# Designed miniproteins, single chains, continued (4), part 6

Each design is a single chain, and the fold is of that chain. pLDDT is the mean over its residues in the fold that is shown.

## One batch from the design tools (miniprotein)

Design m12189
Fold by ESMFold2-Fast:
Structure m12189 (fold): chain A 63 residues (1-63)
Amino acid sequence: NPVLKKILELIGRILRVIGELFDLRQELEEEEDEERIEELEEEIERLEEELERLMEELKSLPK
């Protein structure tokens, strides 16, 4: 079933992005360098946007 395969692929991507976000947020909490903090915040924002897009795509698939 190609729909089921797509759902599983999206779930896998969502879980990966959540894991990456968790790791980056932990790094941000420990970081004191202003330039590195800005870079981490930008990367976190990009991943949050990707997560939102993936969640929207998952919701658009037929049940």
Scores: mean pLDDT 83

Design m12190
Fold by ESMFold2-Fast:
Structure m12190 (fold): chain A 73 residues (1-73)
Amino acid sequence: MSDEEKAEYFIELAKSPDPEKQRQALELARKYLDEGKFELARKIFEALMDSPDEDIRNEAALLLGVATALLKR
């Protein structure tokens, strides 16, 4: 599975009402952020902003800001 296909799969997990699936998406997005894959990370963090879990939303919001800043170049 390509990074793009994997990101699409995890965007679907991020949109799931299951907090375990949302946390899996958050962990992959953090990994992509660490690997310099800022656009893929940003897409997953954007999907997580609709999470019913406040902790997941807050973490996604902070990391979305970081990913967006790193794309500024």
Scores: mean pLDDT 80

Design m12191
Fold by ESMFold2-Fast:
Structure m12191 (fold): chain A 79 residues (1-79)
Amino acid sequence: MPTTVETRITLKGPGVMTREEYDQLVTNPSPLSEDGVKIGVAAFSRIAVEGALEGIKMTEITPGPEDLVHYVYLYRTQK
């Protein structure tokens, strides 16, 4: 079976992610889609995610309007 490695990224505060980037991440497209991962990576471009090279999938976003606490789960599938 393929091995899945979970990477959790926690973002907090408006200085880390803009409201517009957040809205794009959670509303269009779905966070579970490949396009959702692309938007998530663009929004999180300020955060270096090393080792997320294959099969990146976002599965969970926990928003907070003032705190902007986001938990992005990146699943890396190994061949």
Scores: mean pLDDT 42

Design m12192
Fold by ESMFold2-Fast:
Structure m12192 (fold): chain A 62 residues (1-62)
Amino acid sequence: PLRNARRAHGLSQRELAERAGMSVATIRRIERGEIPVSAEEVRRLAAALGVDPGAFARAAAG
């Protein structure tokens, strides 16, 4: 899950949002599984966390 990856890097939802160029509301909705993650969002989040986009996509899927 996205929440686990973010916590492993010591980032708050706000910090991840700032690094990824996304809103905190979008990060929260993704972490709660309320919305699907687009390929663009996966790329942005993976870059913000310094991880592989494919590995991140698997983590974000829950």
Scores: mean pLDDT 76

Design m12193
Fold by ESMFold2-Fast:
Structure m12193 (fold): chain A 60 residues (1-60)
Amino acid sequence: MKEERLPAPDPRKATAAALRLIGENPGVEVRIEGDELVIRYEDNPESRRAVEEAREILEA
C-alpha cells in the first residue's frame, strides 16, 4: 500500500477530489488533513489514475 499527500489549500477542491476518489475508486482511502489530501491506495494502474485525477481537480 502507498500513501501520497497532495496540497489542497482550497477546501471546495479538496472535497470534490475526495468525493471522486471515494465514489469511483473503492480501493482507495482518502482523508483531508488541514491543507493536504492524504490518499492511501494499493499500487495498481487504476489507483494511480485515481490519484492523478484528484491532483487535476486540486490544480484546476
Scores: mean pLDDT 78

Design m12195
Fold by ESMFold2-Fast:
Structure m12195 (fold): chain A 61 residues (1-61)
Amino acid sequence: LEEKILEALRRHGALSARELAELLGVSQSTVTRHLKRLEAKGAVVRTASGRYALSPATLET
């Protein structure tokens, strides 16, 4: 699931947990749990009032 979240964020940019849940066909609580872990790992960052995007370090090399 984490890989699918990262792929969706790479494709669409910043997405909310709800938008990711609808795209991936899973519950919002499941997506939020994985997003929290990805944020803790530095793979994603929270932007624009709760939307998530790929880490700036990934974008800027």
Scores: mean pLDDT 74

Design m12196
Fold by ESMFold2-Fast:
Structure m12196 (fold): chain A 55 residues (1-55)
Amino acid sequence: AEEAAFAVFDKDGDGTITPEELADFIRGLDIDGNGSVTPEELERILRTIRNAFAA
């Protein structure tokens, strides 16, 4: 559950989330074509994933 969500974030298992890792992940799920992702947007996505599991 929670670990699975974390894996989606950092599939590499680095434990360090950077704008580049972020972009790669977003590109996979965000077909909207945002392209502009910041560390704060990251947290929004995190909450969405966590909520999906915890809800």
Scores: mean pLDDT 55

Design m12197
Fold by ESMFold2-Fast:
Structure m12197 (fold): chain A 68 residues (1-68)
Amino acid sequence: SFDDIAALQVEVAARLRELLDAGLPQEEIIAELRKFIDEKAKELNIPEEEKERIIRAAEAVVARRYAA
């Protein structure tokens, strides 16, 4: 549902903050985020298309942080 997608986005944002606070390299943050999103999307029955959209958005945020 839309609520499940929103819940996943909130959890992804929290996980991203945790990984950034840990000072991990960009590649490791991306790998951990993909793993986290895959696991959570499976639990929430999020469609593959929405999962990939969330992954791309998260990767873009990480890339922007490391470019700055």
Scores: mean pLDDT 83

Design m12198
Fold by ESMFold2-Fast:
Structure m12198 (fold): chain A 61 residues (1-61)
Amino acid sequence: MEYVEKAKKAAKDGDFEKALEYGRKASRIDPQAVLELAHWLNGQGKTELARELVRMAIEAM
């Protein structure tokens, strides 16, 4: 999914704001994929970003 890949790239680049923007767009299309992305980011130590993505995904369900 294109937006999930863009969010992942932004997160790797340290661009928290763009990661959240793409995550929000992704959650409206496939919230389950955003939950999976959040789980992966939590494993990478990006816990705050992961928490925000989980919140967005649940709100989109």
Scores: mean pLDDT 82

Design m12199
Fold by ESMFold2-Fast:
Structure m12199 (fold): chain A 67 residues (1-67)
Amino acid sequence: SARAKEALRKAIEAIEAGDLETAERYLVRAVLFGSPAEQAAARAAGRALHQGDLERAIAELRKGLES
């Protein structure tokens, strides 16, 4: 959905800015409003953030935007 795509894009911007609190809020929105592919991308990015892997988190979110 457009709302989930916006949330994924905003999550990438927040991660790149070092604002992980804002990034996590947008991941929650992407899970709430997303397609199965967008939800999967947001959940994978959340797991990567938990592991401290910011590069993988961004890559997973970019895959969600391409879905």
Scores: mean pLDDT 88

Design m12200
Fold by ESMFold2-Fast:
Structure m12200 (fold): chain A 111 residues (1-111)
Amino acid sequence: SVDELLDKGLAAFYNEDYESAIEYFRELLKEESLPDELKILAYLLIAVSYLKLNKPEKAEEVMRELVERFGEQEELIEEHLELLSTIVPQEIIDKVREMIERAKEELRREE
């Protein structure tokens, strides 16, 4: 169930169980019927979780996936980052923004 995976992922994230949060959000992303808003949220929470685990290279891979799929939905991504800034330190949000911009630049260079 989408609702069950989302609830479990958010609960794990809130409890600072970032490894479990990543697993639940990755399972959520396999759901074909998942709305774009929830896909974007799942990608962002996976990247934040990797940064909390001190795995920035994994966070960069995840942000590259986000940009490849949803890079044209810049306003929706920024809206989700603003919402996450209420529960995630600004330093982590700034790193995620930097990774998104870098992924856009790298993908543009690959033609």
Scores: mean pLDDT 86

Design m12201
Fold by ESMFold2-Fast:
Structure m12201 (fold): chain A 65 residues (1-65)
Amino acid sequence: SIKDEAYLLALSLEENPSRKAADNALENLIKEVGKEKAKEILEKALELSKDERVKKLLEEMLEKL
């Protein structure tokens, strides 16, 4: 589900809060589900996340779409 994918994405970025990790995650997500579904997952992850570092990375990922 989008919510489960969003939760796992946010958790992975919380464990490794780097731009390189975010860029790799974005590339893989687009390849796996396409840009439209990737946007939905990123928006949901941003909604669920309470970590400001993760929110910034998710916002940068959305900007690159």
Scores: mean pLDDT 87

Design m12202
Fold by ESMFold2-Fast:
Structure m12202 (fold): chain A 86 residues (1-86)
Amino acid sequence: MELEEKAEKALKAAEKGLEIAKEIQFPESKEPLEKAEKLLEEAKEAPPEEAIKLASEAAKYIEEAFESISAEYAEEVRERLLESLK
């Protein structure tokens, strides 16, 4: 799979996770979501190699946000993000 295609899939997965987490709007999730949003913004301007790294970091913060809401939900989002990086 081309590196560019992998980066695009990772970004899409992370963006979907961020959107869902922002919809729930728990105060405890605000800080991790802000960090994830900044990382995704940087990833959009980065070359594919760096975009994958930044998207992976964003995924970790999205996972933290979901853990404050529901452990089961956070795990599902994490699995989808990891699948996109394959």
Scores: mean pLDDT 72

Design m12203
Fold by ESMFold2-Fast:
Structure m12203 (fold): chain A 58 residues (1-58)
Amino acid sequence: MEELLRRLLAAIEAGDVEGALAALRELRTVDPELAREVAELIAQGDFAAAAELVRSHL
């Protein structure tokens, strides 16, 4: 889990939408609610809030 969240955070902070979506697909299999919340923030363009949410779980 921690390695997955760190990969997701790195992709979000880099503005790598494709990398973030790949990590979210993996996260959805282990924590579908967290994956949904992060995906919604990314869809809204709120990368800062998405990064903060992921960091809060690390």
Scores: mean pLDDT 83

Design m12204
Fold by ESMFold2-Fast:
Structure m12204 (fold): chain A 74 residues (1-74)
Amino acid sequence: MEEEILRKIHEAVEALRNGDFEKALEYLKEATDLAVKNNASEKVRNDIKELAERFKKLFPEYKEEVDEIISRIT
């Protein structure tokens, strides 16, 4: 399970590199959903949180949506 979450995180990072910001956000949401449902480790949750914080800095227009992601992974 954590391997699948890490894959989604990787997909989000690749989408960001390719300029597919909407796709990157969608993969980030998918990783968050999987992490919450499967009670992922603190390390994996922190990886998601760090990526979300970086996304928020680059794209302030998505602040509310990204803050929701951060809140969900606690």
Scores: mean pLDDT 81

Design m12205
Fold by ESMFold2-Fast:
Structure m12205 (fold): chain A 90 residues (1-90)
Amino acid sequence: MTPEERAAHEAAVARLEKLYQEAKKIYDDISKLDPKHAEKARQLLETIERLLEAARTGDPESARDAVAMAEQIYNELKELYEKIKKEKEK
């Protein structure tokens, strides 16, 4: 692995770690606001966790693909949270 490939891989893993931490916070908030939707939120969080694990052990290309997938799942989780928040607050 070249130094550039290693740097790109480390950046992708760092991005996934940040996405996972933010997703975990949203999951915690959903669990407090609506336990009924907590299971769906948990499945989305677990998928991001698996993508992070795959990125840590994979090549730089796999890590970039994992970031793209995790961002899609994170957006789905965030949309679910916003929907629940609006319905529970009004």
Scores: mean pLDDT 81

Design m12206
Fold by ESMFold2-Fast:
Structure m12206 (fold): chain A 100 residues (1-100)
Amino acid sequence: RTRELIREALEAYQKGDYEKADELLDKVDPQEAIRIFPTLDRDERFVALAALVKHGYPDEEIRRLLLEAGVPEWSIGPIIEALKARRVDVADLVLAVDKA
């Protein structure tokens, strides 16, 4: 189930298992991730966005989801670029958002 994959990917990122996290993101259904996005916790939302970027979703759709999540417009570009990196940067982004 998509929500379970997102939670497992978040757990993998938190444990530093970036290979497992990337594999789990590959298994996420992008349409279902968009559908459940408003019901996700803040950190789960960033994992869902990372999955959408990995699946080649348009920047315009990702921008819309970020705006709906309350992310300031000026920060969206840098966040999309960090999500496109999809390495240690995704875990760092989740942690930075929780601290900032």
Scores: mean pLDDT 70

Design m12207
Fold by ESMFold2-Fast:
Structure m12207 (fold): chain A 81 residues (1-81)
Amino acid sequence: MKVTPEQFELDVLLALGLIMATVARLAVERHPDNEELRKLEEEILKYLEEMQAAHDAGDLETVRELFEKIRELLKKADEVL
C-alpha cells in the first residue's frame, strides 16, 4: 500500500471528523431535550457525509474546509450545554 503525505492527511482529518461527530452524538444522548444541540449534531452529520465523499474523491481542500466547519459546530455545541 502506498501512503502519500496527502492521503495520510485525508485519513487523519476524516478520523478526527468521525470522533467529533461521536462526541456530539454522546452530548445529544445526555441532553435529549436540548433542541439547539440536536440541530448542531444534524449539521455536523451533514458535513461529515460531505467530508466522506470528498475523502473518497481525494479532495484534500474540501476535506480541510469541512473539518473546520465541523470543529466550529462542535465548539458551538459545547457553548449550548
Scores: mean pLDDT 85

Design m12208
Fold by ESMFold2-Fast:
Structure m12208 (fold): chain A 84 residues (1-84)
Amino acid sequence: SLGERARERLAEALRELAETYDLSEEARELILEAAEAVLEGDFERAIELLEEAKKLLPDKPEVVAALELAIRHVEQLQREFPEL
């Protein structure tokens, strides 16, 4: 339950990020897809998608910083809640 709630909170933060900033459609879709990957527990896919989103946003350092924090959070969830 704690792992599910942590994933839901991170996914919600990613969706909020995608809605708050004026992003390209491709970058927005990558972030939203990463949010779904987080909810499904596919942390490797989530990290891949967030790294791709960062590559599309070199002109938006505030968004890149938020994505870097999200990647660290995904890595933390992967360590705390590994699949058995």
Scores: mean pLDDT 83

Design m12209
Fold by ESMFold2-Fast:
Structure m12209 (fold): chain A 95 residues (1-95)
Amino acid sequence: MTPVEKIEEERIKEILEKKNLNEEELKELKIKSLRRRIAVYESAIGLLEAAKWFEEKYEKDEEKKKELLEELDKQIEELKKEIEELEKKIKELEE
């Protein structure tokens, strides 16, 4: 969790608790927050895939191209794993 995400989650929880919301209402808000985070990561993957396409088309140095594509693939895979963990967390909260 980034410092900003942690601060936002804690602040939202504190505000909602002060409004005397029950645990189920807090759970629903947490699910919405997690789904928004997934959307941000999906957007980041789209940008990395666009960068991968650009490097495949325009990078003429085959060794440099391979290194750049491997790094981009690694970043995409890491974001996909983060999305899978967020989806699992959502399912745990729903079930």
Scores: mean pLDDT 79

Design m12210
Fold by ESMFold2-Fast:
Structure m12210 (fold): chain A 70 residues (1-70)
Amino acid sequence: MLSPKELIEKKEKEAQELVDKYYAGEISLEELIEGLKKIKEELKKSKDPLAQEYAEVVEDAIKKLEEALK
């Protein structure tokens, strides 16, 4: 099983891959936001405080991306 730190590192990589795909034009902004929301939900399932803190960072990123739709 992944440690909390390994879980965070894996989810950070998954989030970066989604961002890279969006900038490459492979996915829509809506798909990027949906993917980040799923990553946040998985991090929130962890009881580790570092995973909870990273979930808040992902939530802030989602809010900024939604503002960019203007």
Scores: mean pLDDT 79

Design m12211
Fold by ESMFold2-Fast:
Structure m12211 (fold): chain A 61 residues (1-61)
Amino acid sequence: SVNEARQLIEEADRAERAGDYRQAAELYRRALRLLEEELGPDHPLVLDTRKRLAEVEARLE
């Protein structure tokens, strides 16, 4: 659900602020799957979540 995806994004944001990029990436991926299912791949929230996922993935080594 979209509400579940929003909760995952909030948790991902907290993990990202704590420097836990691996956990943040996992949570963003889960949120992205739910959002794509509910809203479709071109929805602004889906696009924003994809950008955030790419940003945290860029920090992983």
Scores: mean pLDDT 86

Design m12212
Fold by ESMFold2-Fast:
Structure m12212 (fold): chain A 74 residues (1-74)
Amino acid sequence: SQEELLAEFEAELERLLAEAEKVLSPEQVARWRRAVDALLAALRADPNLTREQVELYLGLARHETRELIAEAAA
């Protein structure tokens, strides 16, 4: 269901945030957490959100996290 997908998405975002925390500064992590919270609020506010859209946002979150880690490692 959409609720199950949103719960899974939130759990995955927390896992990505934990990985980012190992490389990013506390200030960068705090900024990323604010962005994640805003995204989750927006997704929860859409009563017509599809499974495909949730999967797309999850893919984008993984990509953004990888980029942040790569930038910090450089």
Scores: mean pLDDT 79

Design m12213
Fold by ESMFold2-Fast:
Structure m12213 (fold): chain A 92 residues (1-92)
Amino acid sequence: SSAIRKAATLYTAAGILYTAGQINLERGDREGALADYNAAVENLLKALDHAPAEEFSKEELERMKEIAKAALELDPENELAKKLLERVEEME
C-alpha cells in the first residue's frame, strides 16, 4: 500500500541520518550529530504514523529504540525521542 511504502521510505531515511549522526559524533561535531539524530527520530515517528507496528520487523523496531536512545544520550530532554521510545516499547 502507499502508506506502507511511505513508512519504508521514512525508516530508510532515518537509518541514513543516524549513520550521518554517528559520523559527526566521531568527528567531534556534537551539534551536527544532534541535528541528524533529531531528524532520524522525526522520520521514524512519521513512519509509525503511516504504518502500524505489525508492518515492522522486530529488528526494525529494535533499531528505532537504538536511535531513540542515542538521541536521548545526547539530549536527555528530547521529547520526540522519548515519544519514539515509548511508542516502540508499547509495540514490543
Scores: mean pLDDT 87

Design m12214
Fold by ESMFold2-Fast:
Structure m12214 (fold): chain A 117 residues (1-117)
Amino acid sequence: GAPPLKVAVIGAGTDEGLEMIRALRASGAEVYAFDRSPENLERAKAAGADKIATSEEEFREMVREADLVVILAPSDKAVELTRLAVENARPDTVVTVISDDPEAAKRAEAAGAHAEL
């Protein structure tokens, strides 16, 4: 059969990220997780993440392997992570930012990502 959909979740240890990991795993997706906080990465593992990235180098590798990238970072970090994800994603990979900040959403779209509020 076809390989599972590979989804990278950035900001993975947030409440929203943990719920997303559980939902994606329940759907049969392979989930990769990144968070700047080691505590948040442990929460992502507990939620069912298949792989974690603990460095910027591992983040870039994770993004290159992903079919979908979802960024759930706080607004002050979302723009930089979005830019890094877009710069490293394959041309066929969708990069999506989910944020409660409309200005962060606009900046994400300017960086080449799709944005959801």
Scores: mean pLDDT 80

Design m12215
Fold by ESMFold2-Fast:
Structure m12215 (fold): chain A 56 residues (1-56)
Amino acid sequence: TPLELARRGARLVLEGVTSGDKELVEQGIEYLRKAGAEEGADRVRELFESGELVPG
């Protein structure tokens, strides 16, 4: 379901940011987009590209 995809996406982003794993952040963004959470996915991508999505 879209909710399950959004939860997976959010978890992957959180784990990626916390562990410094940029691949997990990218996977999380993809799941958020698949879930229809476009605003959230866009914001995460903007922060990621600007370097503001920094672990710790």
Scores: mean pLDDT 77

Design m12216
Fold by ESMFold2-Fast:
Structure m12216 (fold): chain A 91 residues (1-91)
Amino acid sequence: PEELYEEWKAVSERILKQIAEEYKKAKNDFEKELIRGVALIAFATLLVAARSLPEEERQAMVRGIIEAVENTEGLPEELKKEILDLARAAL
C-alpha cells in the first residue's frame, strides 16, 4: 500500500503542478474554465476507477491524491475543494 501511496502522490503532484502552470498562463476566463473542467473530469474519473481497487490499495491511492492536492500551490481554490471533496468521499 505505501508504494501505491508514494506512486499516486508523485504522479498526482506532477499532473497538478502542470495544471497550476497552465492555469497561470491562461489568457482569458474561457481557457481557465477549460483547464479547471478538464482537471476535474480527469481526477473524478481516477477516483471513480479507484472504487474497483481492493480497500487498502484504494485508501493508499486516494490518500496520495489528497496529499498531492493539498501540497500543490497555484490551483484554483474551487478546483482544489472539488477534488478534495470527491477524494474524501472515495475513502
Scores: mean pLDDT 85

Design m12217
Fold by ESMFold2-Fast:
Structure m12217 (fold): chain A 73 residues (1-73)
Amino acid sequence: EIEKAKEQIKILEDIIEEHPNSARAYLELGKIYYEVLKDYEKAKEYFEKAYEIDPSKEIKENLKKVEEALKEK
């Protein structure tokens, strides 16, 4: 649901403003843009930021998924 996604985005943006090193908040933003809004370019930006903060396997897999989605356009 788009309205619920917009509400969650605002909460995550507020978290990032207070905690700019929150890889989790960037990861969750990327997931919402990827899965709900289908905005793959924004999803990639958020996943890249999350990966810079925390180069974990979970974040890397999400980044790979969005990069592949962009290449198949």
Scores: mean pLDDT 82

Design m12218
Fold by ESMFold2-Fast:
Structure m12218 (fold): chain A 87 residues (1-87)
Amino acid sequence: VSLEELNELIIKAGEGPPIPDADEILKKLIKDKSDPVTLPDGTKVSRVVAAFIYGKPVDSFSSGVATQGSLSKEVYEARVKYGLSLL
């Protein structure tokens, strides 16, 4: 999933602000091996990756568990695919 496709889905669903264009800083943050967060499908990612995928502060994942929350299945799956593709 491209960033443009992901942002189109976010806008369509009304599920938060669009993700800004990926840059060197975001790629470095995504590679951070901070405390793991378990996604709804059981996949474990770093807190920074979870924060990027969901567009939320790292502190939102202090419990170590990320929920789909109010995100549609399509937006959630696209966010996960995009975030993992940058690793």
Scores: mean pLDDT 63

Design m12219
Fold by ESMFold2-Fast:
Structure m12219 (fold): chain A 60 residues (1-60)
Amino acid sequence: MSVEEIKEEIKKIVESTEDIEKAKEEIQKLIESNKSLSVDEAQEVSLFALELLEEKKKKL
């Protein structure tokens, strides 16, 4: 997957999952399964996920 494809999958996970901890685990597994990501790319998608999870957490 490209960085953009991973970001789209993260967005879908966050939007579809009411359980923040479960969403976090699914995102972590998605990032870990994409072994082709550079360290910088993995950090970028992790920060993107963290921002989306914090926004969702504020709405709960």
Scores: mean pLDDT 78

Design m12220
Fold by ESMFold2-Fast:
Structure m12220 (fold): chain A 61 residues (1-61)
Amino acid sequence: SAAEQLILDLIKQGASAAEIVATMRSQGFSRDEILQATLALLSKGLISRDQAVAIVEEVLR
């Protein structure tokens, strides 16, 4: 998905979880879209558990 691709691109650029979530929100992605994309990336093994937890915590803050 577009959300999954954007998260991956931002991680490759060295963005923090806070920067990832802020960028996703500025692009119009909802809380649920960010959470679903993060969980999908984790399930595919494309991000670490630590990365996934950090993004989820930031979204829910």
Scores: mean pLDDT 89

Design m12221
Fold by ESMFold2-Fast:
Structure m12221 (fold): chain A 70 residues (1-70)
Amino acid sequence: MEKRVERLKKEIDELEKEVASTDLPAADRQEIESLIKKAREAIENGDIEKAVEYLEGAHAVLVRALKRKA
């Protein structure tokens, strides 16, 4: 398996753990989980660039949700 794919899988796993340990509104959590699922599916399809886009989208939703609490 390519080093880039393994790194992306690790980053997705780390984001999933962070989301699980973070107190988030249900809607934001569901959106992030949906994007994580799409990122994993993109990796399975060999679309690494699309996987990165979904992962970046999930991070953006997390940051947006955290700012909403302020």
Scores: mean pLDDT 80

Design m12222
Fold by ESMFold2-Fast:
Structure m12222 (fold): chain A 60 residues (1-60)
Amino acid sequence: SEKEEAEDKVAPYAEELLKKNKATGDQAVEISNVVLEVLEKSTDVEKAKKAVEEALKKYA
């Protein structure tokens, strides 16, 4: 599905950012939920990537 294709494109990007920010397991779960919520509303890969970046700013 288009949603699965979008998830496959966003997941490596989210994993790289989580690793770079040394995110905890709980933070990784929150980021995963943000990606799923964005992609449920729109299969917009760029919007999902921006949502990940914005969510990670909370931990800066």
Scores: mean pLDDT 78

Design m12223
Fold by ESMFold2-Fast:
Structure m12223 (fold): chain A 64 residues (1-64)
Amino acid sequence: AEEARLEIVKAANEALKQGLTPEEVSRAVKAALEGNYEEAGKIVSPDVVERLKRAVERLRAAAA
């Protein structure tokens, strides 16, 4: 659970490093947490989407 949360933070920091605003990053993370990776992909790069997807999948697996 903790590892998945840390991976989300790392993906968010990568998006910020790419020049996105905190608001844009928050929208992308929220979309990914809702399972809406298409919407996240409109905001952040494919690399960040892939990282968010892996982190969210791990978070969901830990909740089972």
Scores: mean pLDDT 79

Design m12224
Fold by ESMFold2-Fast:
Structure m12224 (fold): chain A 92 residues (1-92)
Amino acid sequence: MEFELSEAERRELEVFAEIHREAEALARAGRQDEAVETLYERARRLVEELGAPPEEELRRRLEELRRISEGTLSDRELEAAALALLALERAR
């Protein structure tokens, strides 16, 4: 089993780790809305740079998260979470 990522894959994961750390710091400071915006903007940029996930996959993930949250999360929070999860899948 490997182990090492290509140089491009390493940079992709490092960028995602930076995004996660930034959002986590904002959330810990009580800035939940800013954390969501940070995740959304960076996840959107990753999708633009690396290629969009299939539309059906994004829609399915959004539907799942919407059912689980049942109104506890805004549409923007759901979209940010879906994009971040898909970005993680692509970084593997």
Scores: mean pLDDT 61

Design m12225
Fold by ESMFold2-Fast:
Structure m12225 (fold): chain A 56 residues (1-56)
Amino acid sequence: DELLKFAEELLEKAEEYRKKAEEIRRKGGDELEAEILEGMSALLEGMANVLKKKAL
């Protein structure tokens, strides 16, 4: 229950970071900032997947 809620929150944040990185790249903004946001998104998604598997 708590693990699934936490995983859901992490996935929501990961999606927000991906969208922000995508917008930065589309507008030709700071590539390093976009890469950091993509990395953070991937880490949060990985953590969420581990939490989901442990909740099963």
Scores: mean pLDDT 83

Design m12226
Fold by ESMFold2-Fast:
Structure m12226 (fold): chain A 62 residues (1-62)
Amino acid sequence: SSLSAEELLRIAEESERLSEELRKQSEELEKKGDERGAAVLYSAAGILRAAADFYREQAEKL
């Protein structure tokens, strides 16, 4: 693999930050009554959190 542990951790941290931002945006859309938009952003946030966990695990194995 061409990715270092440091690079994997940076990707994980970035993915986690984006996940939290999308979660907050989802909550704001829910408050505005946009249930579909809220669900889409909540799902995207979940995917990014799973990606962050995966990349942290990969970094720990290096």
Scores: mean pLDDT 87

